# Designed miniproteins, single chains: the designs that were tried, part 110

Each design is a single chain, and the fold is of that chain. pLDDT is the mean over its residues in the fold that is shown.

## One batch from the design tools (miniprotein)

Design m3840
Fold by ESMFold2-Fast:
Structure m3840 (fold): chain A 67 residues (1-67)
Amino acid sequence: SLLLAILRVNDDGSVDLAVITKEGKLVGYLRANADGTATFYRLDEEGNIVDVIEADSLQAALDKLEE
């Protein structure tokens, strides 16, 4: 189970969300794009982006994260 926290609303209408475990560990950042698509940026333990996952919808991105 993952928690989502709103970080910012961007000028283009996209929304940045922090993806956090129930223990409070940051897993990555999820961008909900204004067109309805989503991009997930997976972080390593040092906070570097190690993977970029593109999804056709916010729900599809969340489904990939809960897999």
Scores: mean pLDDT 80

Design m3841
Fold by ESMFold2-Fast:
Structure m3841 (fold): chain A 66 residues (1-66)
Amino acid sequence: ERPSIPGGNPHPAEEDPHDFSTDEGRRAVLAASLERLLAQLRAKPEKSAHDLAVEAGAQERLAALR
């Protein structure tokens, strides 16, 4: 009846053994989030002035983290 197929990682690797309680872990998560945001904005075919401003801000913040 029920499929016995979900025996691994059915989600996009959200359950990683990260140390989110530390500053280095938080910095890594923030950097990853900014990279994902930038990728999403760059992939957007229709960009407004607001989108460009958000992209610039995210890029600048990501550079500051690195």
Scores: mean pLDDT 68

Design m3842
Fold by ESMFold2-Fast:
Structure m3842 (fold): chain A 108 residues (1-108)
Amino acid sequence: NEAEEVGKLMTEAIEAGLAARNSPDDREAGAIFREWNEKFKDLDPDSVKSFAASLLFRLAALDNVPEEDLEKLRDEIVKIVEEEKDEEKIKRKIAELAQEVIEKTKNK
């Protein structure tokens, strides 16, 4: 089930990204980034799964998006993957939702 696999990897991405953001030292944060990069080497970089997980990791680790908003974004992405068959349309919709979340975070 593609949607289930994407959802699972996005959950792992959020947890890893938040751990990196909340790390007490740069060495531990660097280790989390390295482990995440190694995980990505085994994924097709053009896949929806890789795109979604990379985006959620970045939003959690670097863009200071609240955990609640990351979880809502994950759930919306799962719905998109379940409903859409065109990978390029899925990626576009994911990118649009992520941009809205970033803008909302910056404006508060």
Scores: mean pLDDT 80

Design m3843
Fold by ESMFold2-Fast:
Structure m3843 (fold): chain A 99 residues (1-99)
Amino acid sequence: SEEEVKRLAEEAFQSLKDGKYAEAIAKLHELLTLVENSDLKVPEEVRKLGKEGREIALDKMKGSAPANLLLADQAEKEGREDVAALYYAIAYLSVKLFE
């Protein structure tokens, strides 16, 4: 549901603000599962996180960032922009987790 998408995004961002990157990644994966299997859209703040984090993830290429960047690129090529944003955000947080 749209309410569940909003709740998971809010929980992910709260974990991010608290420096709990592993918890934020887990919440973004739950969001990804909902968005991948529905026509639901992610909140604008998730798209912004993915867009801003993409360049940092590409520059650093640490941990699971390379794998998630490839999944994001594939999702973009398939027109799944909200799925791509989630993979870019996960790639970025993977870099933060290893800092």
Scores: mean pLDDT 82

Design m3844
Fold by ESMFold2-Fast:
Structure m3844 (fold): chain A 64 residues (1-64)
Amino acid sequence: SSAKKKEESKEVSELIGKIIREIGDVIQEGIASGDEEAMRKKLEEVNKKNVEKIKKFDEELKKK
């Protein structure tokens, strides 16, 4: 349905917004600490978690 497509777009936008904010927070903390290696490792962990969220979202869309 047309409503379903609009809901999907909203969910994608919200997910992307959350990912951007999380990455921004990690970068800000990294700059404040001056520890580039710690920042990079934390970014990798955040990225891994967000990739899993995206995969789950994609699988739920495919199940419909």
Scores: mean pLDDT 75

Design m3845
Fold by ESMFold2-Fast:
Structure m3845 (fold): chain A 92 residues (1-92)
Amino acid sequence: AGRKHVEEARRYGLVEGDMEKALKHLEEAFEEAMKLKAAGDNEAAKAVVAEALDVLEELAAALVEYAGLSISAEELKEAVREFKAKAEAYLE
């Protein structure tokens, strides 16, 4: 289920240019990961979080433009990578 939301986020963000829908599907992917962790499936939760954060890195330039952020796409990618490493450690 979480993987479907990740793929929808990639399609809306990278193919259709619909950043609002892309962000909604990323939110749903993270909610699904939290449910998996609560059910004791930490491996599935890690996989969904990792895939969702990979999509967020891919969307970094579009997100900077969409949100009017004063940071660069590279700075946002670095922040996402750092968060991904911490999230994976937390889910271990």
Scores: mean pLDDT 76

Design m3846
Fold by ESMFold2-Fast:
Structure m3846 (fold): chain A 65 residues (1-65)
Amino acid sequence: KYSSLMRALALIEEGYFRGDIEEVRFEGKTVTVYAKRDTPETRRLLEEIRRLLEEAGYEFVVRYL
């Protein structure tokens, strides 16, 4: 859904600002996040992003750097 996608994008922006996310790629209906950190806080952020993207009809993939 549009509102879920917008919330996911806001959390991705927060992840960039916090230094938790290095890069995000949108490839069709798949969203790949390249995460700079593997902390409990980063995992909670990524779990919420996953939930919102899946609600919007996207597949979510995480790659840890």
Scores: mean pLDDT 83

Design m3847
Fold by ESMFold2-Fast:
Structure m3847 (fold): chain A 70 residues (1-70)
Amino acid sequence: MTNKQIVQQMSDIMLSSSNPSLQFAGQVIQQQLDNGLSPLQALQIAIQQSQQNGDDQTANMLQNMLNILQ
């Protein structure tokens, strides 16, 4: 699977979550991918926005995903 396919599938799972923080992060990732950003750039933006919202748990999860894909 490509990094784009992996990140797209993860964002789809996040959007279907009952957790509002995960839904928000998934929405950010999909918006950035739709804007033509790379999967790694989409993850970096979602991490930054999660941190700005005080959601360290979601930011750490996304950072772990970024580290696996690099």
Scores: mean pLDDT 85

Design m3848
Fold by ESMFold2-Fast:
Structure m3848 (fold): chain A 99 residues (1-99)
Amino acid sequence: PRVVSDEEADALIQDAIRMLEGLGGLPQFQLSPREQQSLDFLADVMERAGDREGAAALREARDNGSPEAFRRAAERLRRAWERDPAGLRRALNEALRNA
């Protein structure tokens, strides 16, 4: 389960964006340990994709849990996916192999 297809990678990235957008619509959110780990994983994916600012936005969302931080993280992940979907799929598979 550590190497995923392009279709599976796209679905995971889109689901992550929707999750962050949903969290950005809530007033205050206390992240569970699982949700914190998911954000750390996404930050690792962004860093491997060469998007240090995107990684920082995800770590900020993990740390402060504010709706604005989640919206910022969602927007940066969406832009990274729109800019270089192949690179993001590659980074996701690399993160999965090394997690």
Scores: mean pLDDT 81

Design m3849
Fold by ESMFold2-Fast:
Structure m3849 (fold): chain A 95 residues (1-95)
Amino acid sequence: MASLEARRAGLEALEKNREALMAKAKSEEEKKLLELALEFARRYLAAVEAGDEEALFAIREEVIEELEKLAKTEEEKKEIEEARELLRKEKEEAR
């Protein structure tokens, strides 16, 4: 339901707050996660603007893979597996 304009505003807000978010990060892992989130948000917006559903699924897979590398707790690992399963189902439904 978010318009492209609303999604652009969201990305701009994240970029403007990047320095503040990075300053609040307590670990190198948190900083890396914040930078990855911004990179993927930019790529996701570009794919939405292009109407590229295949790129949207590819970006979501890359996000899951990067989060899996950073996951330390069983709770985080479970959320990643649930996200991967949800993405798999959504790809099947898009046929």
Scores: mean pLDDT 72

Design m3850
Fold by ESMFold2-Fast:
Structure m3850 (fold): chain A 94 residues (1-94)
Amino acid sequence: ASVEASMDKEVKSGEEITVTATFKGPESAVGVLRILDESGKIVKLEATRAVGETIVMKVKAPASSGEYKAVATLVDADGNVIATAESEVTKVTA
């Protein structure tokens, strides 16, 4: 099983941040994508099936500058984490 996550390196305030996560695992597994703000607060969360699945999410950047990170996790049918990946930090500029 494997997971990859990528996000825009920088974006201007008020524009959309695009995050892409790819999940490869058994069909019974679930991919979970979370976008965290600079304080570690979850801004968005989405779940999908794992086998060959790619999630593309768009989140509106806040009016203030800051840093965001995407965390992708693959969970099996028993609730065990079998793969995880973090994106590089996205910088929001004014």
Scores: mean pLDDT 77

Design m3851
Fold by ESMFold2-Fast:
Structure m3851 (fold): chain A 81 residues (1-81)
Amino acid sequence: SAELEALEARMRELGRRARSLELSEEQRKELDKIEDKALYYYILFRDAEAAGAPQEVRDALAAKVEEALDEMERFIEEVEK
């Protein structure tokens, strides 16, 4: 779906930016937790879409992925300063 493709594209871009960063061990651990959260909700969203779950369920899971990706983007921007 277009929504799944958009989430995948955003995850790839943020992952690319994250790989260019020089991170401390603490920062890497924090980023790993955020990435794990994004991946967890992404898998749930993908599975829900494949199973034909109600639109409300899919929308809620997509929102959780976006929330985790927003957190990841904020982390990257903070480190890039």
Scores: mean pLDDT 88

Design m3852
Fold by ESMFold2-Fast:
Structure m3852 (fold): chain A 66 residues (1-66)
Amino acid sequence: SALDTAQQVVSYLKKLIDEGRISLDQAIAALEQLRTLYESQGQTEAAKLLQKAIDELKEEKKRKEA
């Protein structure tokens, strides 16, 4: 399902961030693209989950810039 895919993508990207393999900006951009796609398809619950993950990563970015 779209929701299962969203959960797996978020978990995978968080792992890549933790391992230093991608930047927070790269992860945020990837999640924003997927969220927009799911919103266009009416996958409201998956899009909502992705938005929450985006917000959490943006807060982490602000903390690292402080």
Scores: mean pLDDT 86

Design m3853
Fold by ESMFold2-Fast:
Structure m3853 (fold): chain A 81 residues (1-81)
Amino acid sequence: TPPVLSEEELREVLELVEEALRAHEAGDLDTAAKLAQEALRKMGLPESAALVRELAATDPAAFRTVLEALRREIREELEKL
């Protein structure tokens, strides 16, 4: 189970994911992967951070889908606060 994040930590992770999505749309996959890894590490998911970097290199479309899912989940958690 992921650790419980504060509202401030959730907002910080959301900004990282949204910045990663913008980098992905700009074609900067290296920046998108680094931002996604930082977000997942802050969420206490270091193994997922390693996997998402590999996904960004091998399947950018699936990587985008993962980023969109993370953004949705973080927004839903913020709405509960």
Scores: mean pLDDT 82

Design m3854
Fold by ESMFold2-Fast:
Structure m3854 (fold): chain A 101 residues (1-101)
Amino acid sequence: VQELKDRNLELIDEIPGLPEKLKEKLKSLIESITDPEVLEQLYRVLKEYAALPEEQRPRADELLEEALEKLETSENPMKVILELETQLGVLELEAAVRRVT
């Protein structure tokens, strides 16, 4: 579990342009998570977030902030994380379609 937390924390420090307030909130959240499956899923979602093109970043930042707010009160953190992953995937697909057309 600690190794998964450490990997998430390292990734957060490596994400370019991540707002400081979101960075601090993410670190606090990661330290509070005890479920290794949730930590693994969050790691994948953060990697997708980091890979998004700059033009999608403002929307991605908004979605991430909304997800973090929901995670503070959610009885099902995995559901919130999976919803965020789906939303980020849509942004990535929209960017990919724009490159092809």
Scores: mean pLDDT 76

Design m3855
Fold by ESMFold2-Fast:
Structure m3855 (fold): chain A 107 residues (1-107)
Amino acid sequence: SAALRQQAAALRAQGRRYLAQGKYDEAIALYQQAIDLIQSVDDPSSPLELAKAYINLGEAYGEAGKFDEAKKYLDKAIDIADSLDTMDGAVLVVAASSVLSVIKSKE
């Protein structure tokens, strides 16, 4: 639904603002809240929104230096986005793979 997408997007945007400030734990908590919200509702947009939230979570863990957690969530995002077989899913696979590549370069 539009309401789920809007609420999830708002939580992800707030998390991104904390991430930009170096407040990694606060960003992670907001991305977890977005994931919890998305998983609490049976909605056709849930897989796409979940993939977006996992990308944000992976990025936050990566910036925090938690590379194993970052890779775990980025892999989850890729699996979900790829399974959608849509243009939006393909864009998210590229986005998650890009973040994953940056993290692997820091190991």
Scores: mean pLDDT 86

Design m3856
Fold by ESMFold2-Fast:
Structure m3856 (fold): chain A 78 residues (1-78)
Amino acid sequence: KAKKIVEQAVIDAALLLAKKLGAPESEGKKLGQEQAQQLSKMPVQEQVDLLRKGGEEMSKIPEYKEIGELFLKAAEEA
């Protein structure tokens, strides 16, 4: 369901960011889980809308394009 898709996308994005920065996978997983926990305080529709808006903004930045595309795909599937 939508909530699981949003949670997984945030974790996957954090893991991707950690990999790009040369940080351990455990660090990315922890950050992703913390971000997913914060988002879980919002209604699911607001979480999806935030992923879509964030994905659009990140897709304009070459360094974050892959993360932006991940967020847009998750928002579409949610």
Scores: mean pLDDT 81

Design m3857
Fold by ESMFold2-Fast:
Structure m3857 (fold): chain A 63 residues (1-63)
Amino acid sequence: MSKIEEAKKKLKEVKEEVEKRGQQMADDLSRDPEGSGDEGQRTVEEDGKRLKEMEEELKKLEK
């Protein structure tokens, strides 16, 4: 298996986990919007940063 194929598979898995986590956070915010807001914001920022780093790494491997 190529490094590119492994990176694509991992990116897809992380993207699916981030989407699932985002839906869970939306549900949590619906139940406790005041208490959950700060934690939700931190998670979204970290997940976005991680996905961007993985996409950049994949682009480097595509050469």
Scores: mean pLDDT 72

Design m3858
Fold by ESMFold2-Fast:
Structure m3858 (fold): chain A 61 residues (1-61)
Amino acid sequence: SVRDKLEELLAGAEKLVNDPSASEEEKKTVALMLDALARAAEARGDAELAQRAHEIRKKAL
């Protein structure tokens, strides 16, 4: 499902943001992806997934 794919993308983004070897450019790219993911989740009415994306994005910035 789309929800499962968004969840998979969120899990990958969280792993990268928490990786101490990740570069600043990788973190900036992930922040942009998380913003897009949050927007997609909000469009689906998935407030929980959108909130999780926003929280991970704060860590990437």
Scores: mean pLDDT 82

Design m3859
Fold by ESMFold2-Fast:
Structure m3859 (fold): chain A 92 residues (1-92)
Amino acid sequence: VKKEIEELIAEIEELLSKTKDPLAQTTLQSARDTLIEAQKQPREKMIFELEIARGVLLISRGVLKLIGDDEAVKVLDKVIEKIDAVIKKLKE
């Protein structure tokens, strides 16, 4: 699970390097920082941090969709799906 979160952080950092919109950058940075903190937390708190990051990424997705960055939206949809899979695995 920690390795999966590290991979998610790397994917968000890659998306950040390609994003020019300030609001999208701010929300993506917030989600990244939340995932970094999630790695340091015990299982239950890790789940809550992942759910917070998921919510922030949905806001980022909305911003990217509004500015017409369909490629970034597609990448972010995959990241959100991976977060959902990690949350499900942690709840088992």
Scores: mean pLDDT 84

Design m3860
Fold by ESMFold2-Fast:
Structure m3860 (fold): chain A 75 residues (1-75)
Amino acid sequence: SPEVEALMALGVSRPVAEAIVRALAAVGLEELAVDAYRLLQAGHSAEEIAEALGISLGTARKAAAAIRAALASQA
């Protein structure tokens, strides 16, 4: 997918990129997966990610948790 290829271009391994995109797709955020990943890796809080992406704080927290879980399980 374009999101998997974009994450790999940022240095994410294919299995981790696929896990991130799959987890974000499950909560309707597939198209925002790359932007959410970039913001989280830059050290932004869930509140800052919510504001930057125009999503709810609850949705931003779910996205951040999903990305962290994917990185922890496959890193």
Scores: mean pLDDT 82

Design m3861
Fold by ESMFold2-Fast:
Structure m3861 (fold): chain A 80 residues (1-80)
Amino acid sequence: RDFEIEVERALTLAALSIAKLAGDGEAVKEYAERGVERLRALGASDETLAELLREAARVAKEIGDEELAEELERRAEELA
């Protein structure tokens, strides 16, 4: 299970990097939401989910989507 969690986390981070290159806030939101749900289904800790949401928030901020960044940071704080 831990290996599966690490693989899903890595795939989600790769998808977020692609969305960042595209400047696509909707893709950042979609990939973050899918990644969190997949990791939760695999039994990932709340801290692992929060770390993923913070990374997605960082990407959102870098592409100028401040509203999405604030939403994702709030969700991360609720988990940790």
Scores: mean pLDDT 84

Design m3862
Fold by ESMFold2-Fast:
Structure m3862 (fold): chain A 86 residues (1-86)
Amino acid sequence: MEEEAKKLAEEAKKKAEEGDIKSATELIEKSTKYAVESKSPEGLKKVSEAVETLGKQLEKQGKTELSKSLFEDSKLLKKKAEELEK
């Protein structure tokens, strides 16, 4: 579960960088679920990176409001990961 969360998040980031918004979004949803269920700080950090990358791509497409929402989601995921670390 933890390794799956990290792997899916890394794949999501790659898809987002390639401009494959649909695949990136689907992989983010799956990796977020696995990271939350496994309580993986590393998984949540990887998901945060993927969400931020998707936000940057949407900003390039002029979807500024959606991009800002994703950047805030990325920050919340990173903070949650830090709270799970001792």
Scores: mean pLDDT 81

Design m3863
Fold by ESMFold2-Fast:
Structure m3863 (fold): chain A 91 residues (1-91)
Amino acid sequence: MEISVKDLFEKLKEELKKEYPEWSDSEIEATAYMIVSSILNYLKSKMETDSEKEEEMFKQKIKVEDLREFAKHLSKVDPKTGEIVLKVVNS
């Protein structure tokens, strides 16, 4: 299963609004953008060792399994944000 970067960004904003209802829409959007950028940089670093996968990055589709792996790693340094990413994957 795969998720588009657009769908990931929208789902992250929804989960962040649930977890941090006191945050402004601007803070939610900025945080979601930072999380998406971190995920894309993580995946890009993996794909740069395989030139055939570089072209797929421009399509900006993420495998749900890769997103779960990222969330697991993120949970070691930022458990709260890792939980939010995992909730997005499971929604």
Scores: mean pLDDT 73

Design m3864
Fold by ESMFold2-Fast:
Formats: C-alpha cells, structure tokens, sequence
Structure m3864 (fold): chain A 81 residues (1-81)
C-alpha cells in the first residue's frame, strides 16, 4: 500500500541517519571508544527493525528492509578489530 511504502521510505531514511551519525562518531572518536559506538549503532538498528516489522505487513517490504539492515549490521561487525 502507499502507506506501507511511505513507512518503508521513513525507516530507510532513519537507518541511513543512524549509519551517517555512527560513521561521523567513529571518525571523531579514539579507537578505545569504537566498541561502544558500534554496539549503540547495532542496538539502534535492531530497535528500528523491530519497530518497522511491527508496522509493515507487506512481505516484500519486510524482506527488503531486513536485508538492508543486516548489510549495515554486517558492516558494523567488520569494524571491530
């Protein structure tokens, strides 16, 4: 539906904002601060995904958002040294 398409766009924008903010924090932070920044980002993404999946019923939109979120979560894991 148009309403669920709009919700998908809103959640994708929010996911993008989380990632932009996280990358900026990582640039400014010392290496010792990186684990806390990465864990907070992972928490925010999982909370966003849980909220989105409670509101979006369309299986294609659910799958797409889950795939994008998982790709970002995998990127965050790769930042851990």
Amino acid sequence: SAAEEALLEEYLQQLGEIMRETKEKLKKASPEEHPEILEEAKKRINELLDDALARIKDPAYRLFLTQVANEELEWLEKQKK
Scores: mean pLDDT 89

Design m3865
Fold by ESMFold2-Fast:
Structure m3865 (fold): chain A 100 residues (1-100)
Amino acid sequence: MSKEEQVAQKTIENTTDEDKKKVLAFLDKVVELAGKVSPELKALAEEVKKLVEEAIKAIDEKDAKAFLKKYKEAQAKWKELSSLLSDEELAKVTEIADEV
């Protein structure tokens, strides 16, 4: 088993329903923030949320390979989104993360 698959399996075992709710609540607030900036950023934030929802589904199905695939796709889209946000907007994202 690869080191990445071992980390994914540990994530599946340790992720609680409360953790899933907190992540989705965080992403809902990020989508709202992005929507205040532009419709294009809102669409990108919604793509990140969809990929995270698919990763959570893989956790529920205990599919480490599907989880890794969706997690990597979500990380790539998050990097794209964060590169388009200003320093002030990124500070607001950090504040949202601290509230969840």
Scores: mean pLDDT 81

Design m3866
Fold by ESMFold2-Fast:
Structure m3866 (fold): chain A 104 residues (1-104)
Amino acid sequence: PLTPQAQYLLQAQALLSATADPAAALAGLIALLEAMPEGMSFPVALEGRQVIVSRNPTREQLEANVETLEENGASPEVVAALRAAVDAGVSSAEFLRTLAALLS
């Protein structure tokens, strides 16, 4: 009934909307990104904003994510580590693993 892309989109929206357990939601999002086929990317509407979920993010998408985290009060140490990950050309899953480790 649903296309594979639509199924991933619905799962991503549910994970991004989960606020009760951010660590479990983040782990689920990492697993989802790794399960997505190479080159898959789609927009998710979330609380009046649009978030792009991408298996293979552009540098600009990752830089925008770091800027958003900095604007929302991420420490300079977290921001510096994430910028280093962007410069290394990491995947979305690796970027989120870096973030998860820094938040532990």
Scores: mean pLDDT 76

Design m3867
Fold by ESMFold2-Fast:
Structure m3867 (fold): chain A 68 residues (1-68)
Amino acid sequence: SSELANLSLEEALELIKKKYNVEIEVKGNEYIVSGKDSKDVTEAGMFIKEWAEAHGLKGIKVVAKLTA
């Protein structure tokens, strides 16, 4: 979405954390998404990939972690 191109990394991560109730840790090109719900974690990861694509970023890695 063209609207995602207008979000900074910080703004996008805060929006995703609030929307999907997940935590996100950034380590270089790796985005670690942690949450209790598998669907929320998966959708948050897809949102990160869509944001990165909107910004022309290549080679990002999204890691999903389910918390107990």
Scores: mean pLDDT 82

Design m3868
Fold by ESMFold2-Fast:
Structure m3868 (fold): chain A 85 residues (1-85)
Amino acid sequence: MAALEALIAAYRAERPARQERYAAARAARDVATLVALVEEEAALALEVVRLRLEAGLISEEEAARAEAEAPPLVAAAVAALRAEA
């Protein structure tokens, strides 16, 4: 649990700065920065899944399902952002 708690605490502490970066990128129409932020959020979500599996909070089947579903969702989000360019 300690690693998951540390990750959540770090994310919460950095959240205002991340929201500010996202808002600035949206205002500037900076698609490259928006894509990078989407990819960073996806990586963090998969790390949470991994830490939950290690902590025994989810099954290996649940973790595998989340890992399989994440790439197509990220690809769709990235494609939508790039289509706006």
Scores: mean pLDDT 77

Design m3869
Fold by ESMFold2-Fast:
Structure m3869 (fold): chain A 69 residues (1-69)
Amino acid sequence: SLDAEVALAIAEMVLALGKSALRQGKKDEAIELFKLAIKLAEDIRKQYPDVKEHADEIIKEAENLLKEV
């Protein structure tokens, strides 16, 4: 659905911003952005089961990145 696609795009953008912050050495900002990406993806998979796989990949990547900070 369009709503699910838009929500996933927002979660992906938040994840990308977190990666950018991490590359710049802004650890606190990166942590907050990765946590936000996880929360958004968790909410998305709950509301839109059909995109669970994509949401799960966002969560997994953000959780792995959180271990690096």
Scores: mean pLDDT 89

Design m3870
Fold by ESMFold2-Fast:
Structure m3870 (fold): chain A 94 residues (1-94)
Amino acid sequence: SKEEIAKELLQLLEDMAVFLIIQFPDDEELKKKLEELMKKAKEAFENKDYETLLEVAKEFIKLVEEKSKSLPQNAQELLAKQIERIKELLEKLE
């Protein structure tokens, strides 16, 4: 079930990355960083390197929390719920 948990985690990270790109369409540095983190997450998943996937997901959450501070309250609340779900999956993956 670690593979299934990691697969769900990867999908949630991808969904969150897409959401942030939509919220910050002119932030080329953010887009590049999110694409880099997603590439690392996918490579870690394919290699069954769940420790690296966990580290990448934590870095991803930190980036999201930093960027979400500039968004409207409704978007912040939505991202907070997604982050909470990701944190639950991270605890199960450890």
Scores: mean pLDDT 86

Design m3871
Fold by ESMFold2-Fast:
Structure m3871 (fold): chain A 130 residues (1-130)
Amino acid sequence: SMEEIQKLREEIVKKSNKIHEILDKEEISREEAVEILELLLEIIELSKKILEIDPSDPFPIMALGGIAPVIEKLLAKVPHPELRELLEKAKELTKLARDVLDGKASVEELLEKIEEVQEAIRRTIEALRA
């Protein structure tokens, strides 16, 4: 299980690095914005898998809390109403992730909020493709 967790963590790091490579560009296309959002959905699914194996692992919780800064940088380069709405939900997720790490909230509450964020990401992808 530790070896399985390590492989999942390495996949999250690779996807995070790809997101930052795209975000470091002076201009980002809508297609590149969609790629970032799809990578965030993949990071969420990998984070859920780690939490199924070890619900006490702080790494996936920190990864989930890192979604809001990515959306904030993306919104600065690709201004869209759906991205603004997604940013507000992602900020709530960051606060909840912090509360879970501080022992003030449950992993179950975090997973419930994640479902809302995943749906908001999917709606944003649809809006950017329109």
Scores: mean pLDDT 90

Design m3872
Fold by ESMFold2-Fast:
Structure m3872 (fold): chain A 62 residues (1-62)
Amino acid sequence: SAAGEGALKAGEAGLKAKDGALGGTAVYGSRQVLETDPSPESQENARRGIELGEEAMRAAGL
């Protein structure tokens, strides 16, 4: 399993629910993956997770 999938799913769920806590979790987890896992798949998941998490936080008014 690729690193960052959990954070990516949290970002998706946060955006759907307009939940800033899930969005923040997605951003934080994705940044950790971006710094620690150099695999291309994990890096792609991390970038997507940050984007979705930031959108979720914005949708929640954060």
Scores: mean pLDDT 78

Design m3873
Fold by ESMFold2-Fast:
Structure m3873 (fold): chain A 77 residues (1-77)
Amino acid sequence: MITEEEAPEGYRVEELEPGEAVLVIDVDGKRVVYRITAETDSQAMAAMVGVELRYQVVEGAPKPLQVASGLEGVYEP
């Protein structure tokens, strides 16, 4: 399930568990971070967000990855 967390610009949420992904977006110069758990829940929640996604941190990945509009599912390695 998705939980929302705000982070300062240039920061990233770390310590992902298997089956977790993180959506990171920039809104008005702020980073908004969503932690997504469980594949089915993450896809449904990502579709419901409906915001502009610029990148996503996947499970265990040390870097963010670009993600299209919030209508798409979550990327997993």
Scores: mean pLDDT 41

